# Ledger of designs, part 90: designed miniproteins, single chains

Each design is a single chain, and the fold is of that chain. pLDDT is the mean over its residues in the fold that is shown.

## One batch from the design tools (miniprotein)

Design m3121
Fold by ESMFold2-Fast:
Order: sequence, then structure tokens, then C-alpha cells
Structure m3121 (fold): chain A 91 residues (1-91)
Amino acid sequence: MSAEEALKKAKEYIEKAKKLLEEGGEKEEVAKELRKAIEYLEKAVETGSKEQNAEAVKLAGEAVELAERAGDEELKREAERVGKRADKAAK
């Protein structure tokens, strides 16, 4: 999978998680979508350019906010770690 495809999928899953939270959906469903987003962000960071990693930083930040709203501390920590890795790769 290309980094571009991985970023697109990560954004898609973040949007799904956001909609679930807006609908008052179950925290487990939100966590499932966020876990998928983080998986794709990790994929993008591994193979992405500096520009793609800058995009990954922004998406990871959104994932952190959504995980915090969902009350999932472990998922928030994972999103923060991916974001830090992306930030280093973007430089």
C-alpha cells in the first residue's frame, strides 16, 4: 500500500469515528474506527515523504482528540506516538 493510499484510508476512518461520536454511538465502535485510522497512519509514516508525514501529523492530532472524547486513554497514547513519529519523519 502506498503512503498516499494509507493517508486516504486513515482520513476516512477518522471521519467515520467523528460521525459516530456526533451520533452518540458506542465507545467501542468509535475505538474500532480509530484503531483502523492509527494502523493506516503507521503505514503512511513507514513509507511516506516529508510532505505526507506532515499530513500524518495533522491526522494523528485529530485521532488524539477523538480518542480523548471517546475516553480511550490507550488509543490516545497510540495516536500521540504515531504523531511524534510522523513529526520526526516530516523534518
Scores: mean pLDDT 84

Design m3122
Fold by ESMFold2-Fast:
Parts: sequence; C-alpha cells; structure tokens
Structure m3122 (fold): chain A 63 residues (1-63)
Amino acid sequence: RPAPSPEAVKGLEEALKKDLTSLINQPETVEEWIKQKRYDDLAEIMEEKGLTSSAEILRSLKE
C-alpha cells in the first residue's frame, strides 16, 4: 500500500472526523482521538461497522 501524502492525510483526517462523528454520535471523542492520532481505536470502530478499507487507511496513518 502506498504511503499517503501529507496533504492527503490531512484531508482524510478532516473527512473521517466528520463521518466518524456522525457514526459514533460523540463529536468530542472522535475529534480528540484524531488529534491524538489514536487511529487504531478509530480503525477498530470502522472494522466493526464493516468499513475495512477505511480501517486499513486509518492504520496506515499511524507511524
């Protein structure tokens, strides 16, 4: 899997923040997790909802 560019990472984080906030119904928690780069936790939620590709991308954003 190719490493995403910094611009793509930021754009993805903003889009995921919005989408995950809607899915989880906890905007503060989602925003905090993204700011703290807790992509594993976010990816786990996405996998549970069947969004495996999104979860894989989130894991690739983690160093």
Scores: mean pLDDT 65

Design m3123
Fold by ESMFold2-Fast:
Structure m3123 (fold): chain A 84 residues (1-84)
Amino acid sequence: GKQPTGKPLPNEASLLILQIANVLEVLGAPEEFIEKLREAAKKGDLEEAIEILEELLENTEDEEMRKILQEMIDGLKNKIKELK
């Protein structure tokens, strides 16, 4: 069927943040940060998502998790530049 007009599609930003939250949940990131990311995703707020990821990165001692978080932050920063 053809897509009905009038329902907001998940913004590309919202989908990207949700994917990040889901990956981090599977990797065992703290529930508090997953919930914050899901709230940012509801708003489509890439800048809020970056702030949450940077806070998690500062509080993370695991080097592999830090690498994953940095790649996610860089991806979101690139997306902001693309959308401006």
Scores: mean pLDDT 77

Design m3124
Fold by ESMFold2-Fast:
Structure m3124 (fold): chain A 88 residues (1-88)
Amino acid sequence: MENPSEATIENLAEAARQLVRETPRVVEEVRSGKLSPVNALALALVARVLADLLERAAEQTGDEELRELAERTREAAERLREAAREAE
């Protein structure tokens, strides 16, 4: 089974941190009509996949920072989905 390398985990974590940071702006842009709900749904899907991958990495490594990041990324995915639904 192909396990993610340390570099791959770091890249996924950085992508997740960036997505979590951008989430409030994306939510506001969707609500204001500046961004399509479809784009928010696409980001929500990416966030969900990142959260699942980070959760698995946290379980395998015991890294609590990755676990916390996975939870924050999952919350970001839900916020993006809610914003997209409200804009329908």
Scores: mean pLDDT 82

Design m3125
Fold by ESMFold2-Fast:
Structure m3125 (fold): chain A 87 residues (1-87)
Amino acid sequence: GSIASEETFNQMIDASVDLISASVDLTVTRRNNGPNSDLAAALQKQSDSLLTMARLYRENLGDLKSADSLEQSAQQLAAEAQKLLQS
């Protein structure tokens, strides 16, 4: 219904702002050429933000294909972060 759509819209806006913030943090961290721990933290934050967006697509929009794509992207970033922490 319209009320559920408005709630979903507000949640999507909040998740989008968080994702943009995480994307900016990751870009700045990559440019600074800092320690692997800082880059791993930024990659994990981006991954967590993508998982939040994926949940909204799966649970609120019923868009399983977009949710799966976002989850795959998040898993790739999390794997990159883990490799940095293990090296």
Scores: mean pLDDT 83

Design m3126
Fold by ESMFold2-Fast:
Structure m3126 (fold): chain A 87 residues (1-87)
Amino acid sequence: SEKLERIEQIVNSIIETIKEMKPEDLERFVEGLEYLAKNSKDPELQELFKELIEVVREALEKGMTPEEIRQKVIDVANKKLEELKKK
């Protein structure tokens, strides 16, 4: 499915970006996700971006380190991609 292929490409791009990201880039990463959430017309992509933003927000509230936040975002993104592939 063209939609599934596009979502997979976007999720993989996010995972690659965050794997190479420095701790100081986290704020810019969240700004990028907020932009994508506001401008995406795909409900599944909007939900994914909002979920990733919420993961970062909750992790910051819990006092997690930038490295722990990065790993948690990667884990959530991979889980969401796996769920989408099962459809």
Scores: mean pLDDT 79

Design m3127
Fold by ESMFold2-Fast:
Structure m3127 (fold): chain A 73 residues (1-73)
Amino acid sequence: EAEENFKKGLKALEAGDYEKAIEYYRKTVELAPDSILAMMAQNQIAKIYFREGKIEEAQEWLDKAVALSKKHL
């Protein structure tokens, strides 16, 4: 389920496994598109890319999260 993948993503992030964290967050978006959980997962992916210095990828995922937020507000 989407919530389980989000929790696994958080656990991977705490362990410093950024690649696995992104993988679980991407699965969260795929399982629950257009949801607040998907928005949160997209925001977490953006933060990870920012931490790795991949600013372009971070901006892309942040834009996706913002667009989803505006669609539901």
Scores: mean pLDDT 82

Design m3128
Fold by ESMFold2-Fast:
Structure m3128 (fold): chain A 70 residues (1-70)
Amino acid sequence: SGEEEKLLEQLEKSVRSIAIKVYKLPEEEAEEVAEIARKTAEENKDKPTIERVLKAMEAAKKKIKEILEK
């Protein structure tokens, strides 16, 4: 539905924005982080929205940490 796509798009935009503006990641790496967040939310589509967002944010945080440890 349009609501599902809107949720995924907003999550992706928020994560990308944080990666670039807060963590100063290059755009390419920020896109990778946003894609991981989107994929995690999609894999958990049968869960409540808050749980999907929390899981997506945790996956994004883990990916940001991996990039920063390079």
Scores: mean pLDDT 85

Design m3129
Fold by ESMFold2-Fast:
Formats: sequence, C-alpha cells, structure tokens
Structure m3129 (fold): chain A 88 residues (1-88)
Amino acid sequence: SEAERQRRIDELVSEINKLVEEAKKDPEKGRELIPQLVSKVRELRALDPSAIDKLPPSVKAIIDMADTLIAIGDEVEEELRKQREERK
C-alpha cells in the first residue's frame, strides 16, 4: 500500500540521517556504519529514487563515497579472481 511505502521511506530517511550523525560524532565507528548506510540507501532508491534528492548535501556526499568504496571493492574482487585464473 502507499501508506506502508511512504512510512518505510520516512523510516529509511530517518535511519540514514541517524547513521550519518553517529558517524560524524565517532569517525572511528563511522567505517563500521558504511555497510548499514549503503544497505538503507539501496532500499530507499528502490522505493523512491527521487527521495535521495531530498537528503542533505552532506548525506549525499557520504552516499557517493560509500558507492565509490563498493565499486573499489568489486574491482578488487574481480582482480583477485583474474590473478587466481592466470596463476600469477
């Protein structure tokens, strides 16, 4: 239902903002929060891609950083797979 969808969107936005504020208060723990932040952002994008545009610029920057870190991780996994296949 639309009411359930909107409630979930509001919940995800609230949770994302809380994780970002927690990361700002404790940068050492911030790295551990990245997977949770990324997971919630992916769910938010699936429900409403335009909801990302409603987030503060600081949150968008953190999301972009998280997306970049995931992409780097995927590239590292692919490189390790190639090295295993090539026996280098």
Scores: mean pLDDT 71

Design m3130
Fold by ESMFold2-Fast:
Structure m3130 (fold): chain A 70 residues (1-70)
Amino acid sequence: GEEERRREEERRRLAEQFREAVHKAVRLVNKPPSPEVEEEIKRQSDRILELGRRLGREAEARAVVELLNS
């Protein structure tokens, strides 16, 4: 019904935000190191973990953040 549709739309939106945060973090990791770049990588990592928790994908989000900091 309509409630299932709203929940699906919200999950889809959160999943898109998760993908965007991961893409942004990957781009940042490929930049020359600087305090600003390191701070932004931390911000995106925190965002990935928050979105993963909201999506029920905490383990996946944690694995992505570990990979970004390897």
Scores: mean pLDDT 83

Design m3131
Fold by ESMFold2-Fast:
Structure m3131 (fold): chain A 99 residues (1-99)
Amino acid sequence: SARDRLVEALERLAEVSKDPDFQAGARAIAEAVRNARTPEELRQVAKVALDFAESLAKTSTDPEVLEATIEVARAVGELDPSLQERADKVIELAKEKLK
């Protein structure tokens, strides 16, 4: 269910995003997670999801987007432990902006 959690987090991010490019991006990554056939493909898509979450943590000021971004980063860390340290930094950045 780590894969399912990442899909759910990305769909939530699309739902709360007001920017149509962020909505489309989150949905495209969710679809790529569903369509990943190999562990290598899934790892590459998880990295893309984390790159997207990191960009949103740095650029967004929308609390709903930041909260959804935290869930995406958390799901990526659960799915790929090699990305956990970077995911934790994204989570911390988004949390600081929610103060």
Scores: mean pLDDT 88

Design m3132
Fold by ESMFold2-Fast:
Structure m3132 (fold): chain A 73 residues (1-73)
Amino acid sequence: SPEEKQRKVQDLIQLMAQHDLKSEEFHNAAEQLIQLVPSSKAAIKLAIQEHVKEERDTVSLAEDIRKIVEANS
C-alpha cells in the first residue's frame, strides 16, 4: 500500500540518520531506500557522494534525502 511504502521510506531515512556513513547499516538502508524510490536514485547517490567528500554528518544527509524523496513523490 502507499501508506506502508511511505512508512518504510521514513524508517529507512531515520536509520540512515542513526548510523555512520561508512557503516553496513547505513549502506543497506540507502540501498533499500533507492529500491523503494527509484525516481530519486540519481539525486540520492549524488547527495551521499557530496556528503562523503565534505565529511558532513549523516543527520544532515538524511534531512537532504528526505527533501529529495518528498520532491519526487
Scores: mean pLDDT 81

Design m3133
Fold by ESMFold2-Fast:
Structure m3133 (fold): chain A 77 residues (1-77)
Amino acid sequence: GVVEALRRILERALEHAEKQPEDAAVNNISTLVDFLIKVAKEQGVSKDMAEILREAAEKSKNKKVSEILAEAAEKAE
């Protein structure tokens, strides 16, 4: 379903971001989460997206990426 697809997209992007310089990772993840929130709202799954983003923020080892994911989770709600 849509929720599973959104989770998979975010997981792959976060894995790729670990291989990037921090500034590139921050910019790419910020752009992607804004897009994922928009899609989630259009599909009526914004609360599921907020939960996915919150879980990703808690699991992230990079403080700046974690902060972006946490802020995105609040915006998705």
Scores: mean pLDDT 86

Design m3134
Fold by ESMFold2-Fast:
Parts: C-alpha cells; structure tokens; sequence
Structure m3134 (fold): chain A 62 residues (1-62)
C-alpha cells in the first residue's frame, strides 16, 4: 500500500466509525458512542480522519 492509499483507508474507517457511533447514539447508547469515538481518535493519526471523528463527537455531545 502507498502512503496515499493508507490515508484513504484511515478516512474511510473514520467515516464508518462516525456512522456506527451515530447509530449507537440513536439507540440511546450515547455514552458508549462517545467512548468509541474517543478510542478511535486516540489511535487515528491522519488529520482528515481526526476531523471526521471530532465532528461526529461534537454532534453526539451536543
């Protein structure tokens, strides 16, 4: 894999994680969704992927 492909994968995983977290929050599992996103943020290095996760976290915490 090229560095560019690895970044695309990180962004795709971030988008998937955000969708999962939103689904969890919609089912009343808001605390679990927040914890999940925080874990994803801690292991995510790509700036674009981090922004996606941070936006989802802010939305769920609002």
Amino acid sequence: LTPEQLREIDVALARMAAAIARLMASKGKTEEAIAFLRKMLARTKDPEAKKILEEALAEIEA
Scores: mean pLDDT 82

Design m3135
Fold by ESMFold2-Fast:
Structure m3135 (fold): chain A 94 residues (1-94)
Amino acid sequence: SEFEKYLQEMEKLGLELKEAIEKKDKEKVIEILEKLKELMIRSVKEFPEKRELLLKAFDVLAGQTKKLLKEYGMEELLPLIDEIREEVEKAAKE
């Protein structure tokens, strides 16, 4: 299903994000976060019936990402995660 493809892409981006953080590649971390934002916005618009599930999945990923950012000294990127969450939620309400 098309929804399964979105989940697979999100999982792939999540893995790439973890690797970029572990390498302390801030530029790549920001790039992957922007890709995750675009993917999430598209998914909540295309699958409004899955909106709550998608937001919950993002919140789990965001929590894990924030822990890694703190561990690797990239706390300045924490507000970006919150901004992405707000933009996705706004898109989900439209």
Scores: mean pLDDT 86

Design m3136
Fold by ESMFold2-Fast:
Structure m3136 (fold): chain A 81 residues (1-81)
Amino acid sequence: SSEEEQAVKELTDFYHKLVAGELSEEEIEEFIEKLEKEYGKEVADYVRRAVEAYKEGNIEEAEKYMLKAILLALESIRKKQ
């Protein structure tokens, strides 16, 4: 669905900007707050864990947490359809 495509794009674009060093701490927190409102606390929590893992240099864990966030966002959308 277009909602599913938007969720995947939004989360992948965020991670791309994060690894490119294009996001301030304020922009990161604003995005996570937006995700909590749109997809729920669990999606937001996984994105926070991904950001923390990335900052620690653990790219593998960061990508794993981002994938979990994407899957949970898709479940949230499908549950409402």
Scores: mean pLDDT 87

Design m3137
Fold by ESMFold2-Fast:
Structure m3137 (fold): chain A 91 residues (1-91)
Amino acid sequence: MRAEEEELMKLHAEAHKALIEEDFEKAQELHKKLLGKEVPKEVLEKVYEEAKKRKKELAEKARELAEKLRKEYGFEEVAELLEEIAELLEK
């Protein structure tokens, strides 16, 4: 169960990172794995445009989530991905 939860959360973090990096093709592929259905690139682009308006807030939340996942669950790889997302959002 824990390993399955960690892999799922890692996939979520990788999908968000791809979106923040503006790699909409990779973001679409990763979201398809998560949802079992393809999300149109236009929808992902709109989500990213909305995220750009809230970069500081999202970066703070990503760091808080990383800290909780590291301390509470030991999901180090997921925590590292969330910290990378926060750094990308703060650029």
Scores: mean pLDDT 79

Design m3138
Fold by ESMFold2-Fast:
Structure m3138 (fold): chain A 72 residues (1-72)
Amino acid sequence: HMEEIEKKIKELAEKLGVSVGTIIDAARSERMRKDLLATLKSEEQKKLFEEAINLAKEYIDYRRKVIEEKLS
């Protein structure tokens, strides 16, 4: 599951012309999401961006749960 999510995020990031790190940061920051959305000019890019952010949020939540379970 996590490997599939990572691969999909990378693919979407490449299509959007940004780094995976940028997508992860945007998933954590509403300000960065709004800034990146403002740079997108096509409906296709906006759809790809929403998909990437949703996957990145799932990835972050999954990693957080694993850390909480292992370190708590």
Scores: mean pLDDT 77

Design m3139
Fold by ESMFold2-Fast:
Structure m3139 (fold): chain A 105 residues (1-105)
Amino acid sequence: KYLEKGKEYFKKGDYEKAIEYYKKALKYYESLPESEERTLKIGEVYKNLGDVYFEQGDYDKAIAYYDKALDLYLTVDTEEAKEKVKEVILNISEATLKIIREKVL
């Protein structure tokens, strides 16, 4: 429920509210017993936090959150998790290119 609110605020460009609700979602999922579904949901929250920092131009924080999502998705051996891994690797690559371009330009 908090995860969906975070996504809603992100779509509206309210990044402060998006971060607030994503952090609430993180605390909620971390309070649940360990499961693959919990791991995938926590990974999704970290990826979404990375997306917010990316949109704010904080590429170092974006990569840090993407790395946290990647670490979690790599622990789950499902096709869904494998697709999430590919997506996050592309996000890390894009953020890294932004850092390089900002230092050169």
Scores: mean pLDDT 87

Design m3140
Fold by ESMFold2-Fast:
Structure m3140 (fold): chain A 85 residues (1-85)
Amino acid sequence: AVEKAKNATTVDEAGEGLSEYAREKKVTGEQAQEGLELGGERVKKELGIEAGGGIEALGKALKTSPESAKAAGKAAVEGLDEALA
């Protein structure tokens, strides 16, 4: 799940990896939102994405290119891990 999300090259692959990760960790909706926001803020800085928030930045990265989608998947998983800590 984590590896699949981090190595995702498409929106579908990233979404599936994140869904599997959330099920494995029993992530709550609040933790998911916090983690995705944290991950998205990292992607926003790393890729220079123009967005009003982390979740918006993740959505843009996933649709921009396969490389951006991969970075977004990795950052989202890392953000979720941080929110769960």
Scores: mean pLDDT 68

Design m3141
Fold by ESMFold2-Fast:
Structure m3141 (fold): chain A 72 residues (1-72)
Amino acid sequence: MMPEIDEEEVKKGYEKIKNGDKKEQEKAAKELRDKHGDDVAAEVAKKAGREDIAEKVLKDSEKRAEEVNRQS
């Protein structure tokens, strides 16, 4: 399935991650992950200058993939 990327939602997430407080940043990153996937959320966080958020998203994504593989 090809996820549909909403450019306006990505832009809103970018602004919240760049300019928001920690709670707004985590909420925006989660919304981007839920709608557009972990890779898009991480890329948006990097473009916003928040590599710490991007790394957290990627680590969480890899940890979830490992957990699924262990259970299957």
Scores: mean pLDDT 74

Design m3142
Fold by ESMFold2-Fast:
Structure m3142 (fold): chain A 91 residues (1-91)
Amino acid sequence: MEEVIEEAIKMAKEASKQTDLKKIRDNAMKIVDYLFENLTPEEARRAVDRILEVLLEEYKKTNDPEKKKNIEFVAFTIQFFYNVKLAELEA
């Protein structure tokens, strides 16, 4: 579990370095898929929360408006796709 979360955090940080919004979106989708393939839904929720916490820290540390927008887009896309997958599993 912890190793999966650490890898997902690393993937999220790398995704936030992309300048192409489509690549950011595709990488965020891959992160969510990776979490659900390796974790239970409850563990995936904890992993997403931890990823979002790390991204928020990165957001607060940067003064680059472009970097801030990219971090926000990664965080939004991860949360959105997590909610979509959770809804499909609860249906």
Scores: mean pLDDT 82

Design m3143
Fold by ESMFold2-Fast:
Structure m3143 (fold): chain A 71 residues (1-71)
Amino acid sequence: SARAQALLARARALGEEAAALMGGTDELSPEVRALLIEALRLRTEAAILLGGDAAFLQAKADAEIAELRAA
């Protein structure tokens, strides 16, 4: 769907911005963390729109967001 494609394109752009801000380090600044969390949320929404298991995908996203917030 056009909406899923738009969400994935935006998630890709946010991921690229986060990678640029990291400058080859693995240290997550609050700004980098926010970009990665937003990208993950957009990818999860797109996967659900494309017919993925909403409960499974949301639980997976919640776990990955918790990991990003703890890093």
Scores: mean pLDDT 86

Design m3144
Fold by ESMFold2-Fast:
Structure m3144 (fold): chain A 68 residues (1-68)
Amino acid sequence: SHMKKKIKKKVIELVKEKFKGFPEDQVKEAIEQALRMVDHLLKQGFSEKQVLDAANRHIDDLAAQFKA
């Protein structure tokens, strides 16, 4: 699906940006968790905007947790 690929690419880049300077294994885990959320929300019928807004929030939360 074109939309799913587009959203996943944006989410991966967002994780790389927000996790700059984190260990590679933590970046990989954050990408995997964020992509699982994207798949879940898309299956529930949420729009691209809603999925990206949720992903932004979740990635920020993950970064905060990993810094704690």
Scores: mean pLDDT 84

Design m3145
Fold by ESMFold2-Fast:
Structure m3145 (fold): chain A 90 residues (1-90)
Amino acid sequence: KEEAEKLYKELKERLEKLASQGYGDIANTLLRYVDKLVEIYKELGDYESIKAFLEGLKERIDSGDYGLAAVVAGLHVIAAEAEKWIKEQK
């Protein structure tokens, strides 16, 4: 939990800096995806999934593959929403 919260804060600061460097559209998209995924998995109590997602996203941002980072993050959000929906079904 503590590691996931630390990664979330660090990654948000990283994305805000990226927005200031001329990558505003991609950075804002990634910020929305990060916030959405963290919200869903916090509700599910799944801090392991939060940590894995944030670590993977950080690696992609570090590599400079911002477009791929956004696509993969979007797919993870869709998967998280699907998992939440399944767990809410009886």
Scores: mean pLDDT 78

Design m3146
Fold by ESMFold2-Fast:
Structure m3146 (fold): chain A 58 residues (1-58)
Amino acid sequence: SAAAEAAGVAYGGEILAQPTQEARAAAGRKAVADLQARFGLSPEEAERLVARGVILAG
């Protein structure tokens, strides 16, 4: 959905804003869990959406 894609980009921006690799990884795991909870996505779907969001945000 457009809302899920927009959320993915927002989470991607938050991930890129993290100061360390460990913080980025933690933000990524949170984003995947949040997208699953909010939009009913599978783990694989949420991971793809976050990865795409990071590319679009950077």
Scores: mean pLDDT 87

Design m3147
Fold by ESMFold2-Fast:
Structure m3147 (fold): chain A 61 residues (1-61)
Amino acid sequence: MDKLVEEMIKLAESENDYLTAEALRLAAYEGLNGEEIAKILNTSPEEVKKRIYEAIVKVLD
């Protein structure tokens, strides 16, 4: 749900975690995979996947 993604992005931004916020935007709005996001954000695909997964877990019970 788009609302859930927006909540995750806002939570990451409020924590000054702009890497996670931008990774969520690229995955949800541009449909990019972890490798493409990692290239854009100059990080590893493993880090991108971990951050997205943890953001989902934080918003969901």
Scores: mean pLDDT 78

Design m3148
Fold by ESMFold2-Fast:
Structure m3148 (fold): chain A 55 residues (1-55)
Amino acid sequence: SVYEKAFEIYDELKKQGVPERDRFPLVYQRLLSEGYSKEEAGQAVNRVAREEALK
């Protein structure tokens, strides 16, 4: 799913040492490059952000 892909990309960026503030825009751009719509990519990024906020 787009959500699973977003979490995978986020975790990969985190492991690469990308600063937290820069991860969400990069996840969004990567999802668009993978063929997801702007709406799907935006919703997936919001889901990742909400789960990170719970930590």
Scores: mean pLDDT 84

Design m3149
Fold by ESMFold2-Fast:
Structure m3149 (fold): chain A 82 residues (1-82)
Amino acid sequence: MNTYEITVRILKDGELVAELRYTVPEDAPEEVGDEIIAEIEAAMRAVAEPGETVVLVTHVTVRDENGNVVAEHTEEREVTVP
């Protein structure tokens, strides 16, 4: 069973303004994803006004049952604050 370690960094005007970290098992229910999205949106609203633009840098590390890193992925996305 794999575990997903997710780090979300929120950048405003090129500066790191928030960092969120999650550890999610492979078999986590869909509701956990919805809760993470809601927390990211709340964090964006805490650092920016609705309609402003922030950059989300998401880093995902996948670990196997022995704790070994089997995959890593980083994505950068420009997002309008809801």
Scores: mean pLDDT 79

Design m3150
Fold by ESMFold2-Fast:
Parts: C-alpha cells; sequence; structure tokens
Structure m3150 (fold): chain A 96 residues (1-96)
C-alpha cells in the first residue's frame, strides 16, 4: 500500500541524508505509481525534481532524488511492486 511505500521512501531518503515530511513522501509515491501506470519515468522524475525544489532542497539533492524516482518509476512500469522498486532504486544509489 501507499502508506508502506511512503515509509520505505522516507527511511531510504534519511539514509541519503534527506528528510521529507510524510505528506511529501506520499506525494512522491503517488508520482511513482502514476508514472509507472503511464510508463513515463521522465515525467515522474521532472515532477519530483520540482517538488523537491519547492520543498527547499538543493539542486544536487533534487537531481539525485529525481534520478532515483525515475529509476523506481521505470521498475514499477516493468511490473515491480512500488515498495520493492523504491528499495531497489535507493540501494542502487547508496551503492553507486
Amino acid sequence: GRRRSARVLRDGLRRMGVRVSTGTARRIVGIIVRGGRQRNPVEAARQTRQLMLDSGLSQDDADRISGFVGTATSLTSQGMRVDDAIRRAIDGMLSG
């Protein structure tokens, strides 16, 4: 569910040194879910980047998080569960 995915997202972002509200995390999960259904990871990344900038994050943090959201959205469009796609994308960023 979206609540579980939002928690996974917040926990992963905290490991990257980024703190977002539960409301912002739920909005990002919504972007991933819609982008996955539409098979449009580029638009999901764009919407997330703007949301991060509007939330006062630096351009570098906004770029990293939008890149991660693009990856998670791509995995979701290929049939991966949203919470698994988020974990996979975060683990990839923390390992690269």
Scores: mean pLDDT 85

Design m3151
Fold by ESMFold2-Fast:
Structure m3151 (fold): chain A 81 residues (1-81)
Amino acid sequence: MEEEIREAVKKGSQALADLFDKEEAKLLSENDLDKLEELQKLIVKILLELGHMTEEAAKEMLEKIEVKKKRLEEELEKKAR
């Protein structure tokens, strides 16, 4: 996964978005919210390491990731009834 993300970043923002959309759809179908959070945080980490993201933007993205995970957990809990 890390190498695939690095390759997508080198190809451009559209390639990264396409990779993320594909993996997000798969992980959501599996209800694996922990792996989805790990994937999102890994992308932020790689973008920060490669200089494509500021520390400020990384903090904002990490906060959005936490908020999105909580919403998805609530939706999954409602479906589990």
Scores: mean pLDDT 77

Design m3152
Fold by ESMFold2-Fast:
Structure m3152 (fold): chain A 58 residues (1-58)
Amino acid sequence: SPAHEAGFRAGYEIGLKGGSVEEMAKAGEQAAVDAGGTPELGRLAGSIGGYEGIKKKK
């Protein structure tokens, strides 16, 4: 869904920058809510996206 994609992407960007898990979740929450999703969906999507971002940082 657009909300899930927005949350994932927001968390991913934070993960790439070396942010905390809570920052990833908060970024995902805000992005998902802005896209019409729930806070819970956004926190989960942001955390997953953030983890993927951490795996890609160099």
Scores: mean pLDDT 84

Design m3153
Fold by ESMFold2-Fast:
Structure m3153 (fold): chain A 61 residues (1-61)
Amino acid sequence: KKSIDEALRSSYPSGVLTEAEAEALAEAANIELVVTNPDGTIPVDTLLERINAQVEKLRQS
């Protein structure tokens, strides 16, 4: 399987997601959504950081 980083960067080449897109992905990954911009956009890097932190917790099992 390709990495989450590669998948998200390919899907969102602008480097940002809308609040709705990030919320849907966060819910699917069972992580807490962090909104960084008041306009409702979230950097892909911010979402990836949260997903990678959740994955690392699971790997520590």
Scores: mean pLDDT 69

Design m3154
Fold by ESMFold2-Fast:
Structure m3154 (fold): chain A 87 residues (1-87)
Amino acid sequence: SMPSVEEVVELVREALKDPEAAERFTEALAKALAYLREHDPEVLEAFLRRMAAAQSEEEALAVLGELFAYLKEHYPEVYAALVEAVL
């Protein structure tokens, strides 16, 4: 079964501690954001504004969690690709 958004955020937190895992995640995230640019640019712009405003890693992870929840509901294949990158 696919992990919850909260579980994926914790996997991202752990992945960011390892350079190779962080690279895999950032590449997968870049692909997800490129998909949103083509299919849902308003959601991408809102996400980028909130990420730019984040003042801590915890705030940035919260913004990522909201993006993951949106992707899980509206673009489950994109969400699944992000999950695979952090497993």
Scores: mean pLDDT 88

Design m3155
Fold by ESMFold2-Fast:
Structure m3155 (fold): chain A 75 residues (1-75)
Amino acid sequence: SSAEKELEKLIEEAKKALEEYYNAKSEEDKTRHRLRFTKLVVEALELAKKLNDQEGIKRIEKAISDAGKEILKKK
């Protein structure tokens, strides 16, 4: 329902932010997109945990590349 749609939206926006991070040509732009990616991933994980959605958590982890996981570890 609405909560599942919000979770899907957060995941898609996080993927978009990660793409913009890789396409960014300046350190300032990379930092902005990295911070946005991190916020969106945290919000998606918190929503999935609140919904007790184990499959949602696994889906988020699979949607994040190894590079995305590395970005999260640095913040």
Scores: mean pLDDT 77

Design m3156
Fold by ESMFold2-Fast:
Structure m3156 (fold): chain A 92 residues (1-92)
Amino acid sequence: MAAEEIREELLKSHSEEVAEYFAERVRELGLDREKALELKEVVLYTADKLREIGDSLSKDGEPTLNVEALEELASKDPSYLPLLERRKKELE
C-alpha cells in the first residue's frame, strides 16, 4: 500500500501526527496508490480551505477531511462514494 509514500510526503509540510493519521486512514480503508494520492490531495485541499476561511485546525494543526471536499472527489470518481460514507460516519 502507498501509506509510507504519502506519509513521507506529508511530513515535508505537516506534523508527524498529521502524516501518521493520514497513513492510518489509507491502511484502514485499503486504498491503492492512485486513491491514496487522491486522498492526499483532498487532505491538502481541506487544509488550504481552512486557511482561506480562517477556521482553526485541530489542536495539533491536523487538517480534517471535510464532507464537501470528499463530495467533490466522489463526483469525479463514484468509486470514492464508500470513502465519503465512511468519513461521514467517522464524524458522527
Scores: mean pLDDT 62

